# Designed miniproteins, single chains: the designs that were tried, part 109

Each design is a single chain, and the fold is of that chain. pLDDT is the mean over its residues in the fold that is shown.

## One batch from the design tools (miniprotein)

Design m3811
Fold by ESMFold2-Fast:
Structure m3811 (fold): chain A 88 residues (1-88)
Amino acid sequence: MSDADLEREIQISLLRMQKSVNQLALDKYSKIDSPIAKELKKILQQGISLSDQAIAALEAGDTARAAALQAELSKLVKEGMKLSEELK
């Protein structure tokens, strides 16, 4: 009902969308037998786990924990992008 509640709902929706995209990528890379694809799979699995934890933190109103988890997600995305560039 407040602006803060709306912002929280938007953040949760974005994290759920990101999780869905990561799950599709995980399914794709699970079929590729290469060392880089195996590392990308591990990064995607960690990203899904961190997204679930960030959603739970936002739902609990723990903004500090949610921010820390989102920072870890950003770091993980950068690592995944670097590995993805080596694969492509």
Scores: mean pLDDT 80

Design m3812
Fold by ESMFold2-Fast:
Structure m3812 (fold): chain A 105 residues (1-105)
Amino acid sequence: SAMAQLPALEAALNDPDVEVRKAAALSLPALAAQVGEAAIPLAIKALLDEDEEVRLLAALGVRGVLAAIGDAGIEPIREAIEKIENEEVRELAQLMFDQYLEEKA
């Protein structure tokens, strides 16, 4: 059932309706807890979405996604954060990322 949710969430993150993509971004930490590393491409896609609110919701979820995936998520998510053009969203994603690293240490 968890693996069946992966293609559904991938489709939702490609939906033309921003409200559908926002709901998908909010679901990323829960999906990551179920599918692990398979959630990495979806988390990156949400962090780099064209809509600022989708990126903001993905940024809020970075700590939860990393807690679920572990070390394999660190480099690809760090690289995605560096590509976020909106400074406030990038700073929020970086804060969530740094909180994960502090709790891990």
Scores: mean pLDDT 84

Design m3813
Fold by ESMFold2-Fast:
Structure m3813 (fold): chain A 69 residues (1-69)
Amino acid sequence: MAREEAEKEVARYEEELKKLVEEGKFSEDVARMQTLNHEARLYLKLGDTESAQKKLDEAVKIAKEQMKK
């Protein structure tokens, strides 16, 4: 279901952020991604899956930009 899928997406995103931090790759982009992930979590808690997904999509775009580096 949409909520379960969004929760799995958040968990995977958190795992990717953990890898970036473990590699010592802490930057403004990582901090921004952490903020977007936190906001996505808040929206999921409020039951707003659509807003949560938008925050996750923005975070994924930033993560892809970091991975090209």
Scores: mean pLDDT 71

Design m3814
Fold by ESMFold2-Fast:
Structure m3814 (fold): chain A 79 residues (1-79)
Amino acid sequence: MNEIAGEAGQRTYQELVKLGVPKEVAARTARAVARALVEGREDYEKVIEEAVADVPAELQEQAKEVALKVYEEAKKKLE
C-alpha cells in the first residue's frame, strides 16, 4: 500500500512539474494524493480540489485531472 501511494505521489509531482506548476505546490499536491490513498478517503475528489487550489489558475483544471487520474489508477491497483 505505502509503495503504491509513494509511486502515485512521485508520478503526481513529476506530471505537475512538467505542466509548469511550482515545485513547492507540486510537492504539496503529491503528498495530499499519497496521504488520501493511504487513508482510503471517500472524499478524495474534494481533497485533490483543495490541494490544487494553490496551483496557478490557468493550470488548476489540468493539475486536478492529473491528480485524479493518478489517484484512481493507484486505487485500482489496491483492489
Scores: mean pLDDT 80

Design m3815
Fold by ESMFold2-Fast:
Structure m3815 (fold): chain A 55 residues (1-55)
Amino acid sequence: TTTENLMLDWMNKSKQADDVKKNTDNNSKNNLKISKDLANQVMNNGNNTINNLAG
């Protein structure tokens, strides 16, 4: 029936949308890791400066 074909098409489109979202989420996670590493590097540089001044 036409209704079954419409449901099957919708399910296929939903699966394609999920796959695209999964790829986008992976890229976002990589960007977040880079930002976190940069923040840690800045913090470590600050601590080294303070330790050098205190020592």
Scores: mean pLDDT 71

Design m3816
Fold by ESMFold2-Fast:
Structure m3816 (fold): chain A 80 residues (1-80)
Amino acid sequence: MLTLPTGSMPVREALEHLGLRVGDRVKITSEKGSAVVEVRELTDDLLVIKPDGTPADSDIARALKELGLKTGDEVTLEKA
């Protein structure tokens, strides 16, 4: 389990901290809800939604947007 603000850590670093690999599932929990997404790739991009509200080209970024999260909102990541 890892709790952090969105945008504070690269996706790869966060997922590797949890021992996750490509093909594993990650559960994202926030005050606004939770989602489960499959890890399709490890990227060095920050775990962030772009300022214009456009999600990054990742399933994790899309899940954050669907939960209504903004950059800097606290999330808890864990293996699903």
Scores: mean pLDDT 67

Design m3817
Fold by ESMFold2-Fast:
Structure m3817 (fold): chain A 94 residues (1-94)
Amino acid sequence: MKEYELAAEIAEAIAELARERGDDETAALFREAAELLRAGENPDEVLEEIGEIIRKEKKEELLIEMQAKALEVLSKHVELEPAVVESAKATLAK
């Protein structure tokens, strides 16, 4: 599987999570990052902007949920047991 495709899938999943939480700005930035990754372009500038927003707005809960969502998507492409993913999510939430 292509690394850019996996990274784009993770970014898209995080964008949907942010939208569900009412954070349309963060959702739009992750969608932009996913499109850049699918096009084979460097998403660094968009990722830096996302990082600045998370730090400035103190979105620690969103960051934890984003990490859990990234692990969920990664588990589809890496042979991780569901129990390991759920344990990691529980640890990140606490």
Scores: mean pLDDT 70

Design m3818
Fold by ESMFold2-Fast:
Structure m3818 (fold): chain A 86 residues (1-86)
Amino acid sequence: SLAEAVAEGARRAAEEARELLRLAEELGLLTPELKEALERVIELAREAAEAAEAGDFEKVRELHAEIVELLESIKETLEEIAEKME
């Protein structure tokens, strides 16, 4: 079902965020900003899965847009960290 597909997508996004958080910590790259952004992605993914299970696809759309914006911010933060390491 669409709800199951969306919930699965949200779970994958949360898993990727958790793995990135773990790798960043192991590599000594975890800044407060990166940690906050990754934790926010995990939170939003959980909310998106709950909204999908409730059939609230308008809220799923809004949460998806916020996740995309945060992922772009995370990429910018990672680029800044990489630049500061040199």
Scores: mean pLDDT 77

Design m3819
Fold by ESMFold2-Fast:
Structure m3819 (fold): chain A 109 residues (1-109)
Amino acid sequence: DRSKLIEELRRLLQEIEDLLKNNPLTVEVLDELKRLLEEIRRLAEELGEQELVSLADTAIASVEKLKELLEKIEKEGTVLPEDRGKMEEEMLTLNTNIAQMKQLVQQLN
């Protein structure tokens, strides 16, 4: 049922927003976020929505880069200005892709 897949996409996107709103950015939160985005990608493929698949792939890549940056910061015990700048850039990319996915899903019938 196409309508059930669309409703599941809306639910997962809301779960992502709630996760990011209610939790600090940690490796564990990023791992959960990646799992939710991979589920969105799977549902997007089932729906034949290639733009959603592409946005999910980009968001997953940003999550992986953020995870690598957080692990580096933890290992080094300090946040360098360069690493902060990279985190801000990847967070902007991630938030932009999530917003675009939400807009596309709202337009699905």
Scores: mean pLDDT 87

Design m3820
Fold by ESMFold2-Fast:
Structure m3820 (fold): chain A 69 residues (1-69)
Amino acid sequence: DLSYEEKQEIIKNIAEFLKTNPRVREALLAQVPEEDRERVTELIEKALNGEKLSKEELDYLYNILFNPD
């Protein structure tokens, strides 16, 4: 299992990558359930702004991005 700090760094790196690669961002969001897309987008923007996500927010985002079923 990844630590809180490792998850935070992974999500930050993903957010920065998606900012640079909008087609990949669109493809990723298309895999997210429609009801979760707004929340996922908000958390990605929060990470891009240098804000620390809570453990619950990181676990939510990590799970939805890497365990999409």
Scores: mean pLDDT 78

Design m3821
Fold by ESMFold2-Fast:
Structure m3821 (fold): chain A 118 residues (1-118)
Amino acid sequence: AAPKAVVTRATVTPTSLTLTVKNTGANAILVKVEALKDGAVVASETALVAPGAEATLTLTGLTPGTTYTVKITATDAATGEVVYEGVSQVTTPETDPAVDGAGAGSAGPGAGQSAAAV
């Protein structure tokens, strides 16, 4: 099947990873992003993305100068079909031009942002 999710932007800081995902399909998709270290999930975020919309997912609590395996899975919300699956290695930089803003990943609602990225 044709992929129905596209990663349009990725931003990495020493302590966070932010991904913007666009839904190119006709149905809403559930996007899950997981950061793995030594086979264990250390951070994860989930967002529901409407057809033609974009959502931003931010993983926090990462360690500077560390290589993570990042898994992105997008599932059709109506059918449960996996419409996108991607795995990449991401290395966090040791320094942040914005300075470290030490934040807890639990500070916001656990559902992520449901609004379009505008």
Scores: mean pLDDT 73

Design m3822
Fold by ESMFold2-Fast:
Structure m3822 (fold): chain A 86 residues (1-86)
Amino acid sequence: MLTLNLTLPEGWSATVSSGESTSSDGTYTYHGFVIRLTGDDGSQNTVTVTVTLNSKGEILKLSHTVEGDLSVSLERKGDTITVTVH
């Protein structure tokens, strides 16, 4: 079971939505997290994290994109993905 841990800087709030899709041949499952971030100043950033799983549910690839000015780092420990926002 995938677990997402989110670490935010002070003055930021987040909403998280998740979804899954499969490759056309069923070989890969893509688990996506869309993290919408709002600062106390009204600024908005979106972080999208995509986890690619094999047919056994093992993490094969981890990627992210950021829309906005925040820096993001990802760490993986087993089934736990930690997203740190700077």
Scores: mean pLDDT 79

Design m3823
Fold by ESMFold2-Fast:
Structure m3823 (fold): chain A 64 residues (1-64)
Amino acid sequence: MIPKSKEELEKEIAEALVLMAYGIAKTMIKQGKMSKEEAVKFILEIGKKVGAEELGEELARELE
């Protein structure tokens, strides 16, 4: 078993955070507490802040 590098772990954490943000955004839309446009902006912002912009863009596109 090859131990994951610090960089690989940081990437996995960033991706997990974006996935959590996506789940929250979907729940907020379903409850009428957030628009799709607000959710897309939120996911893209989190993706940029944590270094997982590409995943954030993919998930934002799925939300449209």
Scores: mean pLDDT 79

Design m3824
Fold by ESMFold2-Fast:
Structure m3824 (fold): chain A 85 residues (1-85)
Amino acid sequence: MKAEDLTPEQLIELFEEYLEFLKELAKMKAEEVDKERQAELAARARVAWEAINARIGEELLEWDEENNGSATEEEIAEKIIELIK
């Protein structure tokens, strides 16, 4: 599906999937297991992020610049959800 065709609800679901992929990937990297699965998860996370960035990346970048790039990962996640809604 094209990022432009996603509803706000679908985009939030995609962002939640993206976060899940990152958590699983971080755990697998720490355990040094299954490099092929790590590559698959990294690719899926990248595709999900590209779709999110296509929809809200410009607004997110402007917001981050206003915060002098000092926003925490939690603040960034909250802003992404806010921009999607």
Scores: mean pLDDT 73

Design m3825
Fold by ESMFold2-Fast:
Order: sequence, then structure tokens, then C-alpha cells
Structure m3825 (fold): chain A 75 residues (1-75)
Amino acid sequence: MEERLRELEEEIRRLAEELAARGRGEEAHEIIGRTQAEAARRIAAAPDDEALHREIALEAMERARAELEALLAEA
């Protein structure tokens, strides 16, 4: 799980850097911030379960990566 989260974090970082280089950094930041806020809200509402919290974080990061990839394809 940790390795998967690290991989997604690196992919998101690379996509955000590429978007920033194309003048789309603000939109990339908005996608990341919105996805993080949604994940935090879901975690706060969930039972205190480390595995579940990690799964919520993983799903949020995968969604952010997909949205950033879609934005980059439009750029």
C-alpha cells in the first residue's frame, strides 16, 4: 500500500509539473486541492480504521491522477 501511494504521489507530481509548464498549474492545483479535501472529509466521517483510511486516500489519489491526465490531454 505504501509503495502504491508513493507511486501515485510521484505520478501526480509529474503531471502537475507538466501542466504548470504549459500554463495550466492553477487548474492542476485546484484538482489536487479538491480531491484532497474530499478525501479528508470521507476519512473524518469514517470509522478509525487505518486500512480504510489508506484505501480512501488511494482512491482519491487515483482520481486526481486521472483528472490531471485528462486535463493534460486537453492542453
Scores: mean pLDDT 81

Design m3826
Fold by ESMFold2-Fast:
Structure m3826 (fold): chain A 91 residues (1-91)
Amino acid sequence: ALPSAAELEEAAARLRELIRNRAPMDEIAEALERFLELARALELPPDLLAALEGALAYVRSHAELSDAEREQLLATVDAVLAVGLLLLEER
């Protein structure tokens, strides 16, 4: 089934909240996996999918994120959300 705009926005909001609040890496990974699943279902461009997959691998292999890494991850989430919402508008 095609993800809704609400599902994509909720997944992005949850992920942003966890990143901003310095949540445990396991919780960030779970939220990021969900967001990636939605991005794949929307058939986002391969470069954006690769960016999310790289971020997920990084989160899974590290105990914490630096401030710069958190800002970069938030920027990636924002870019994916923007493109995903545009794709949903075109359908």
Scores: mean pLDDT 86

Design m3827
Fold by ESMFold2-Fast:
Structure m3827 (fold): chain A 65 residues (1-65)
Amino acid sequence: SSMLEQAIREVIEKAEAIPAVEKVEATGNTVTIYLADTSPESARQAAEVIQFAKELGIGAQVLVT
């Protein structure tokens, strides 16, 4: 639905706002966030996006390059 598509887009936009994010992919209702570094700040920011996605019922995972 358009509402689900909007929610996925918002998760992608939040993830892409993280400076350490190299790439974001969406497949179905799952978002994969690719991090270029593992600093505590980047990890915290990625965790916040994962939590936001979970609250919207969207799967989220992080991969380090």
Scores: mean pLDDT 84

Design m3828
Fold by ESMFold2-Fast:
Structure m3828 (fold): chain A 85 residues (1-85)
Amino acid sequence: VEELKEKIKEAVGDILNSPYLTNKEKIEAIANAALQVSEDPALAEKRLEELGFKWNDKKGYYEAPKEWENRDVDEVIEEVAKALS
């Protein structure tokens, strides 16, 4: 879990501090970064879908569930890393 959390933080660090991105976009960046650093993409996709993330064919990435739009990004990193570990 901790190793995956650090990989996600490294991948999205600059995005999390961006004033140009919404909280929803930051959460979506976390989920998609977690998928990229996962050793098993198929399992990672299944875990993201279990958390409520949905693949958007038009945008080409996983969209955050509406209930997650206002969540703390550190809590999202923790929960995603736990689900994918």
Scores: mean pLDDT 78

Design m3829
Fold by ESMFold2-Fast:
Structure m3829 (fold): chain A 62 residues (1-62)
Amino acid sequence: QQQEQQLQQQAQQEQQLNEQSRTLIENQDFDGIEALGAQVDADTQQQLADALDQVEERLKQQ
């Protein structure tokens, strides 16, 4: 069941990246988010882009 192990590893990495990106978002560290995005696959990169868009919207509302 190598496919199941790969999915679990990807989910674990995704969770860690989500926690890391959340910390960067809370600190408004856009450079850090961009650097992290460059090191990950397309799906994770898209998730980071969505998170960045949410931060920009929040800043506009201030």
Scores: mean pLDDT 67

Design m3830
Fold by ESMFold2-Fast:
Structure m3830 (fold): chain A 92 residues (1-92)
Amino acid sequence: SLQAILDEVQARVAPWDLSDLRATAEAARLYLVAVTGDEELVEKYLNLEEEEREEVLKKAEELKEKGVKDEEVVLKVMAIKVRELEEEAEKE
């Protein structure tokens, strides 16, 4: 379950000081690695602005709320959104 994976990562990072930018970055990396299994996608995601990263996570949550149980579909949609945001950043 995607939620169970996210809950385990949240429990692991709970004692970390998230006022430290390094700890915050590492926490985000662990969430994305746990969800996608794709370290290259994680690097692309971390190079996005915070607002763009929230859009990726919101899209995944919308699919879960609609009852999409295929975790591969959710992960592919997240990957597409990350690539779209990366391409938009390159055009400026």
Scores: mean pLDDT 56

Design m3831
Fold by ESMFold2-Fast:
Structure m3831 (fold): chain A 83 residues (1-83)
Amino acid sequence: MLSEAEVYELVGRAVEAIRAGRLEEARRLLEEVLRNAPIDVLVQVVRSVLRSLGVDEETIARIVEAIRAGDIDRAVELLAEAL
């Protein structure tokens, strides 16, 4: 299982991939976290990272809803719009 520190590293890499337009890489990184960590850990880390980047709470809530629904394509799309 991934540690919380490893989840932070992978989420950070996913954010950088999205900013670079590498949406498939971001999707793979988020899927790796979902396979190897509890969904609540991914949600907590995503909230923390997006708040630190100044993303609004409504947008964070929509991204979290997509993650909880297992809709990673939707989550990546919303992240690309927010970043």
Scores: mean pLDDT 85

Design m3832
Fold by ESMFold2-Fast:
Structure m3832 (fold): chain A 125 residues (1-125)
Amino acid sequence: SKVLLLGESGSGKSTIKEILEKSGKFEVIVLEGENSGIDPKLLNEVDLILVVVDARDPEAVRRAIGFLTNLQSILPPSVKLAVLLTRADHPLAPEAKARLEELGVKVIPLTDPSDVVPIVEELLS
């Protein structure tokens, strides 16, 4: 299965990428930079899009809401979309989760990055 990994610098995206690749279970595609613009052809080649958001950063959450709204408008019906909310043990995490869930997107709190493999397996099932 092909997983597209998106997220801002500092979101924990690099750690998640390394864990998923080390598992040997997934083909991981990462887009570098500010997540500005996704090639629609790439969206048709992946099974799951994971957007990584740091729960501790309200401005990153706000930017992710805008990005997700735009992404949902171009998302093929065959592609699954989920948000990984990193540092989910932080006091701001419940509010961040609630705000992201208002978009109708699946939000998965992640306290330990090592839990990402079973989470992705469940999302793909």
Scores: mean pLDDT 81

Design m3833
Fold by ESMFold2-Fast:
Structure m3833 (fold): chain A 97 residues (1-97)
Amino acid sequence: LVEEAGEKIRKAYEAMLEGDDEKAREYNREFGRLLSQMDQDQGKEVLEKQKEAMEEAIKKSSEKMSKKLQDSLDASQYAADSLREIGKEIDEELKKR
């Protein structure tokens, strides 16, 4: 029960990080259902597992954001390089005059 709930909340956060909001909501609902069947001691253990899963998701989210920023910068550099090549063509045409 505790392990099942821990697994569901972990999968919910993983789905959220992947942008699968529908799957994330499904796992979160299953987590809530399992939590409602627990006594206070089991609930405490599951809340600790949820905290650990949340901290891991925050870490992964930060890493994913860094990658998205780098991908965006690489696209901008490609555009800059393309403009530089166009500039060279203009310079070559001007040299013909």
Scores: mean pLDDT 68

Design m3834
Fold by ESMFold2-Fast:
Structure m3834 (fold): chain A 120 residues (1-120)
Amino acid sequence: GIMDQRTKQLSDQAEELARAAIQSGDGTARGLLRQALLQALEDERAAAALMRAVIDYDPERLGDRAVDGVLGEDPETGVRLARVMARGARKVAEESEDEEKRRRLLEMADRLDEAARRLS
């Protein structure tokens, strides 16, 4: 349906953006990824699509980078980013059949919730 096409388009764009931001260190791509995450605050499906794309490019270091990124923001923005990323990570974990990927996503979500509490 139309919603499925939009979800796929968002997922494809999120993958391209995550690849540019994480693998090349592209500051513009990182800014756009940050903006997309903030826009996904009330949309669990969009948050999950963005987090799924991000975890696939650097699963081992994503948790540390996500927490450091949140703590480097102003408190209001940091709390909002932490909440959207934690929500997305938990949704991806619920849908994952990979126990190790699920464990890493839940650990990242818990660390992001702690970062949000420290910024509040």
Scores: mean pLDDT 72

Design m3835
Fold by ESMFold2-Fast:
Structure m3835 (fold): chain A 72 residues (1-72)
Amino acid sequence: MEEALKAAIEAGDNGGGGAGEDGRVAKAQSPPGGSSSPAAIEAATRVGGRVDVGGAKDGKPAGSGTVELPKR
């Protein structure tokens, strides 16, 4: 529970100044890279070999992968 609170705080800290958003995006692809699979290898390559695959904005706690939605 304590770690979950810290993770929520960092995620809710408006992306942690950009560095946090990248780390969180990479972590999302880390699990699939753990297995010896073509998809997992590609994910691992993107995390290590590629830069910026999504990115959360300052104000979005690890909410990467959000499409362009109109403001209501």
Scores: mean pLDDT 42

Design m3836
Fold by ESMFold2-Fast:
Structure m3836 (fold): chain A 100 residues (1-100)
Amino acid sequence: MEEKRRLVGEIRVLLYAFVVSGRLTEESLDKLLEAIKKYNNPELVEAFERLRKAVLEGKPLDEIGQLIDELADLILKYMTVEQARDLVETLREIAKEIEK
């Protein structure tokens, strides 16, 4: 659980950083959605789709933050350590694409 909590914390920080930067594109969100779908968990997919929609609609940071927290709780509950690590790598790849 310690390592998993650390990874979930990193996922939360990366998602907040993307939203605050204003650089999160529809293409980047679609890449994340496809990565989440590979974990074959419908609650995670639904939570991420809700977050994706809120970001694309330009919802307030408080509302987006609440959705990030909900997603992080579901990741902690349903994903393995290996899956969480893979998601961190996907987020880091997206961060590199956003910097271009």
Scores: mean pLDDT 79

Design m3837
Fold by ESMFold2-Fast:
Structure m3837 (fold): chain A 91 residues (1-91)
Amino acid sequence: SVKEKNRLELEGLQEGFRRLGPRLLKAMEENEDKPFEEQVKKLEEIAEEAIEEARKTIEDPHYLRGAIEGIETARGIVIGILKSIERQRLK
């Protein structure tokens, strides 16, 4: 049913956050001494890799859609945090 498919997409969204969030935070710590533009590029590359891994490992199309959306949302949040930290360092 539509309700069951929507639930799978929501559960996929949570999985996307779980897959990407820790990886991006670790990459920020490991690359904190690098130029800001290089840090952002590394985070984007990690997110793209996570999306490709999701496509290879997730068979259900609704769960996959949610997972990709979750990865993209987590990427946006973490890059937003990184931009905020950089702005504070420049003050």
Scores: mean pLDDT 86

Design m3838
Fold by ESMFold2-Fast:
Structure m3838 (fold): chain A 90 residues (1-90)
Amino acid sequence: GGEIRADLVLRVGNRAADLLEKAGFTEEAQKVRELSEKAAEHLKNGNYDEAARYAQELVEVIRNAADKVTDPELKAELERLARQIEMAAA
């Protein structure tokens, strides 16, 4: 259901934000947390179109930040987390 998917988006989004913050991407980390909360709220409320829109913005922020990361392992992890969010909000 939407609540389980919302929990997944919030957990995965916060994980991505923590990794970005540790890498010095403080602004992107805050944006990721904000968009994760918005996507999760819409999933909980059954507003799947709104949830998909916020999840798309969330995935874009993570992928754009991943492209700026020098560490290939961190980049791969961020891309993996973005894919999990994309699948959960589909």
Scores: mean pLDDT 88

Design m3839
Fold by ESMFold2-Fast:
Order: C-alpha cells, then sequence, then structure tokens
Structure m3839 (fold): chain A 72 residues (1-72)
C-alpha cells in the first residue's frame, strides 16, 4: 500500500544519501543496497570503514541496526 511504498522510498533515499555523504566525507567508494520483501525493506550502506543497516516494516515501526563505525 501507499504507506509501505513511502517507507521503501524513505529507506532508499536514506541509504543513497548516506552513501553519497560517505564518499564525499571519506573519499572512499560506498555502496547502497536495498532488499524488499512483501512488508519489509532493508537498506544497507557499506564502505571500507563504515557499515550501516536500516529496516522498515509494513507497520509504522522502524528498526535501525548499526555496524562498526556507524555509531560515530
Amino acid sequence: GAVFEAAKQAVEDSVQKAAAQLEKTLGQKATATIEVTEDKVVGTVESAQVKGVMTAVGEERFQTFEGPGAMG
């Protein structure tokens, strides 16, 4: 539905923005990956030194998982 599509777009925009910021800040190549299931979207941003993961589910609840270097 529209809520899930908005959540997917938000996760996609967030990981793409994070990847671009990492490339500008660290001068390293970063990748953004999106995995979509029926009611869940997982976005991952990874560079040589930083990895971050965010998850959106079909209800209005988000879980953010931080890897080494993502916590600042």
Scores: mean pLDDT 65

Design m3840
Fold by ESMFold2-Fast:
Structure m3840 (fold): chain A 62 residues (1-62)
Amino acid sequence: SAEVEAAERNLAAARAATTAAQAASALGDSKHFLEQSTDPEARELAREAIRAAEEALRRAGL
């Protein structure tokens, strides 16, 4: 679905984040997506993206 494809792109962005700014942006995008999404698969991918972005922020020292 389009929601799953969008969630997969957000997860990829979160995993690719190498700076605190990139990680924070990916976190915000993924949280906003989760609030609006109704697709269970897309919502689970969004939760993975949130976890990945939070881990990237921890590595960046934020």
Scores: mean pLDDT 85

Design m3841
Fold by ESMFold2-Fast:
Structure m3841 (fold): chain A 89 residues (1-89)
Amino acid sequence: ADKAIASLTAATTPEDIRELLRKAREEEDLTKRTGLISAAMLLAGSSEDPEVQEAAAEELEELAKTEEPELAEELLRQSKLLREKAKEL
């Protein structure tokens, strides 16, 4: 395993993902909100920890409740994929 990559992935916790997506839900600037969502999804998708993926899925479902219908549908789709990945780990 690449030690540098292992150190970066080991720094990602379920709490980090929850914090990023909570900030996204409270962020009024669309560009910043999209950046926070993208960062959280990238970190969760790169993690082999099912708790990280489940945390991201839960927070994306909460974010979807406040987004426009088209964006909400995409967030729910990503949440489902993360939950399916978590079950396979």
Scores: mean pLDDT 73

Design m3842
Fold by ESMFold2-Fast:
Structure m3842 (fold): chain A 66 residues (1-66)
Amino acid sequence: NIDLVVEIFKSLPESAKLTFAKYALEQSPKEKRQALFDALKPLLSEEDQKELEEYLKEILKQPEAT
């Protein structure tokens, strides 16, 4: 549930948001990762957005949850 993940994400301190976002993407089914990334991206700093995008590319390169 993307909405639940977003609400948890909003409640986290800034220092934990990127780590949680990476974890949430890794645990999500491959087909939902892009939608989850799109939901979380605007809630991050520009630097963290770039790092999360790089992380998404890496986990999509390693398809394990299809």
Scores: mean pLDDT 75

Design m3843
Fold by ESMFold2-Fast:
Structure m3843 (fold): chain A 87 residues (1-87)
Amino acid sequence: LEELFEDLELVKEIKDRFMTIKVYKGKLNGEETYVVVVEGESPLTRVYGDFGKRLEALTAARELLPEDYEIVKIEVTDKGAIAIAKK
């Protein structure tokens, strides 16, 4: 995952009381891409596990990314989840 972030720059970092949300922007395989990384434990992740992690990433991506970017992938990690969005 760290190797994938070599082509991406951190554009936003938000620390909620439960979650850290990092928004990266750059190019993956030549395509303009946003990556939203959510890490931590919230009531949602505690109650719903991996599904809660997916919802945290989906919600963060929808709120923080431009509307012309579509979420193409959500990946659950041991720390939270990652949402990937492309134009």
Scores: mean pLDDT 81

Design m3844
Fold by ESMFold2-Fast:
Order: C-alpha cells, then sequence, then structure tokens
Structure m3844 (fold): chain A 58 residues (1-58)
C-alpha cells in the first residue's frame, strides 16, 4: 500500500532528524510499515510518534 510506504518513509526521516542512528531509523521505518499493514496507517503514525518521543527522551 502506497500510504504504508509513505508513513514508513516519514517515520524514518523524522527519526533521523531526531538524532537516531542508521539502525534505529531502519527499525522505526520497518515497525511503521508493518503496523500499517496489520492495523492501518493511523496506528502506524501513533507507533512512529511514540518511538520518536522515546528517542527525544533519551
Amino acid sequence: DDEALEVANEAGKRAYEAGATDSEVVRIANLAIETADKYGVEHAREVADREIERLKAR
């Protein structure tokens, strides 16, 4: 689904901009696309936001 890929790309970019390592960017992007496929893009955005928040809190 094009929307799932878009959410994953946005999540990865936001993670990178938040100071994530390359491996963290890949992990968050993969988590977002998997969540979008299973539960929809709204849940994927929520999961991405949560992971980005965790990165900023460290």
Scores: mean pLDDT 81

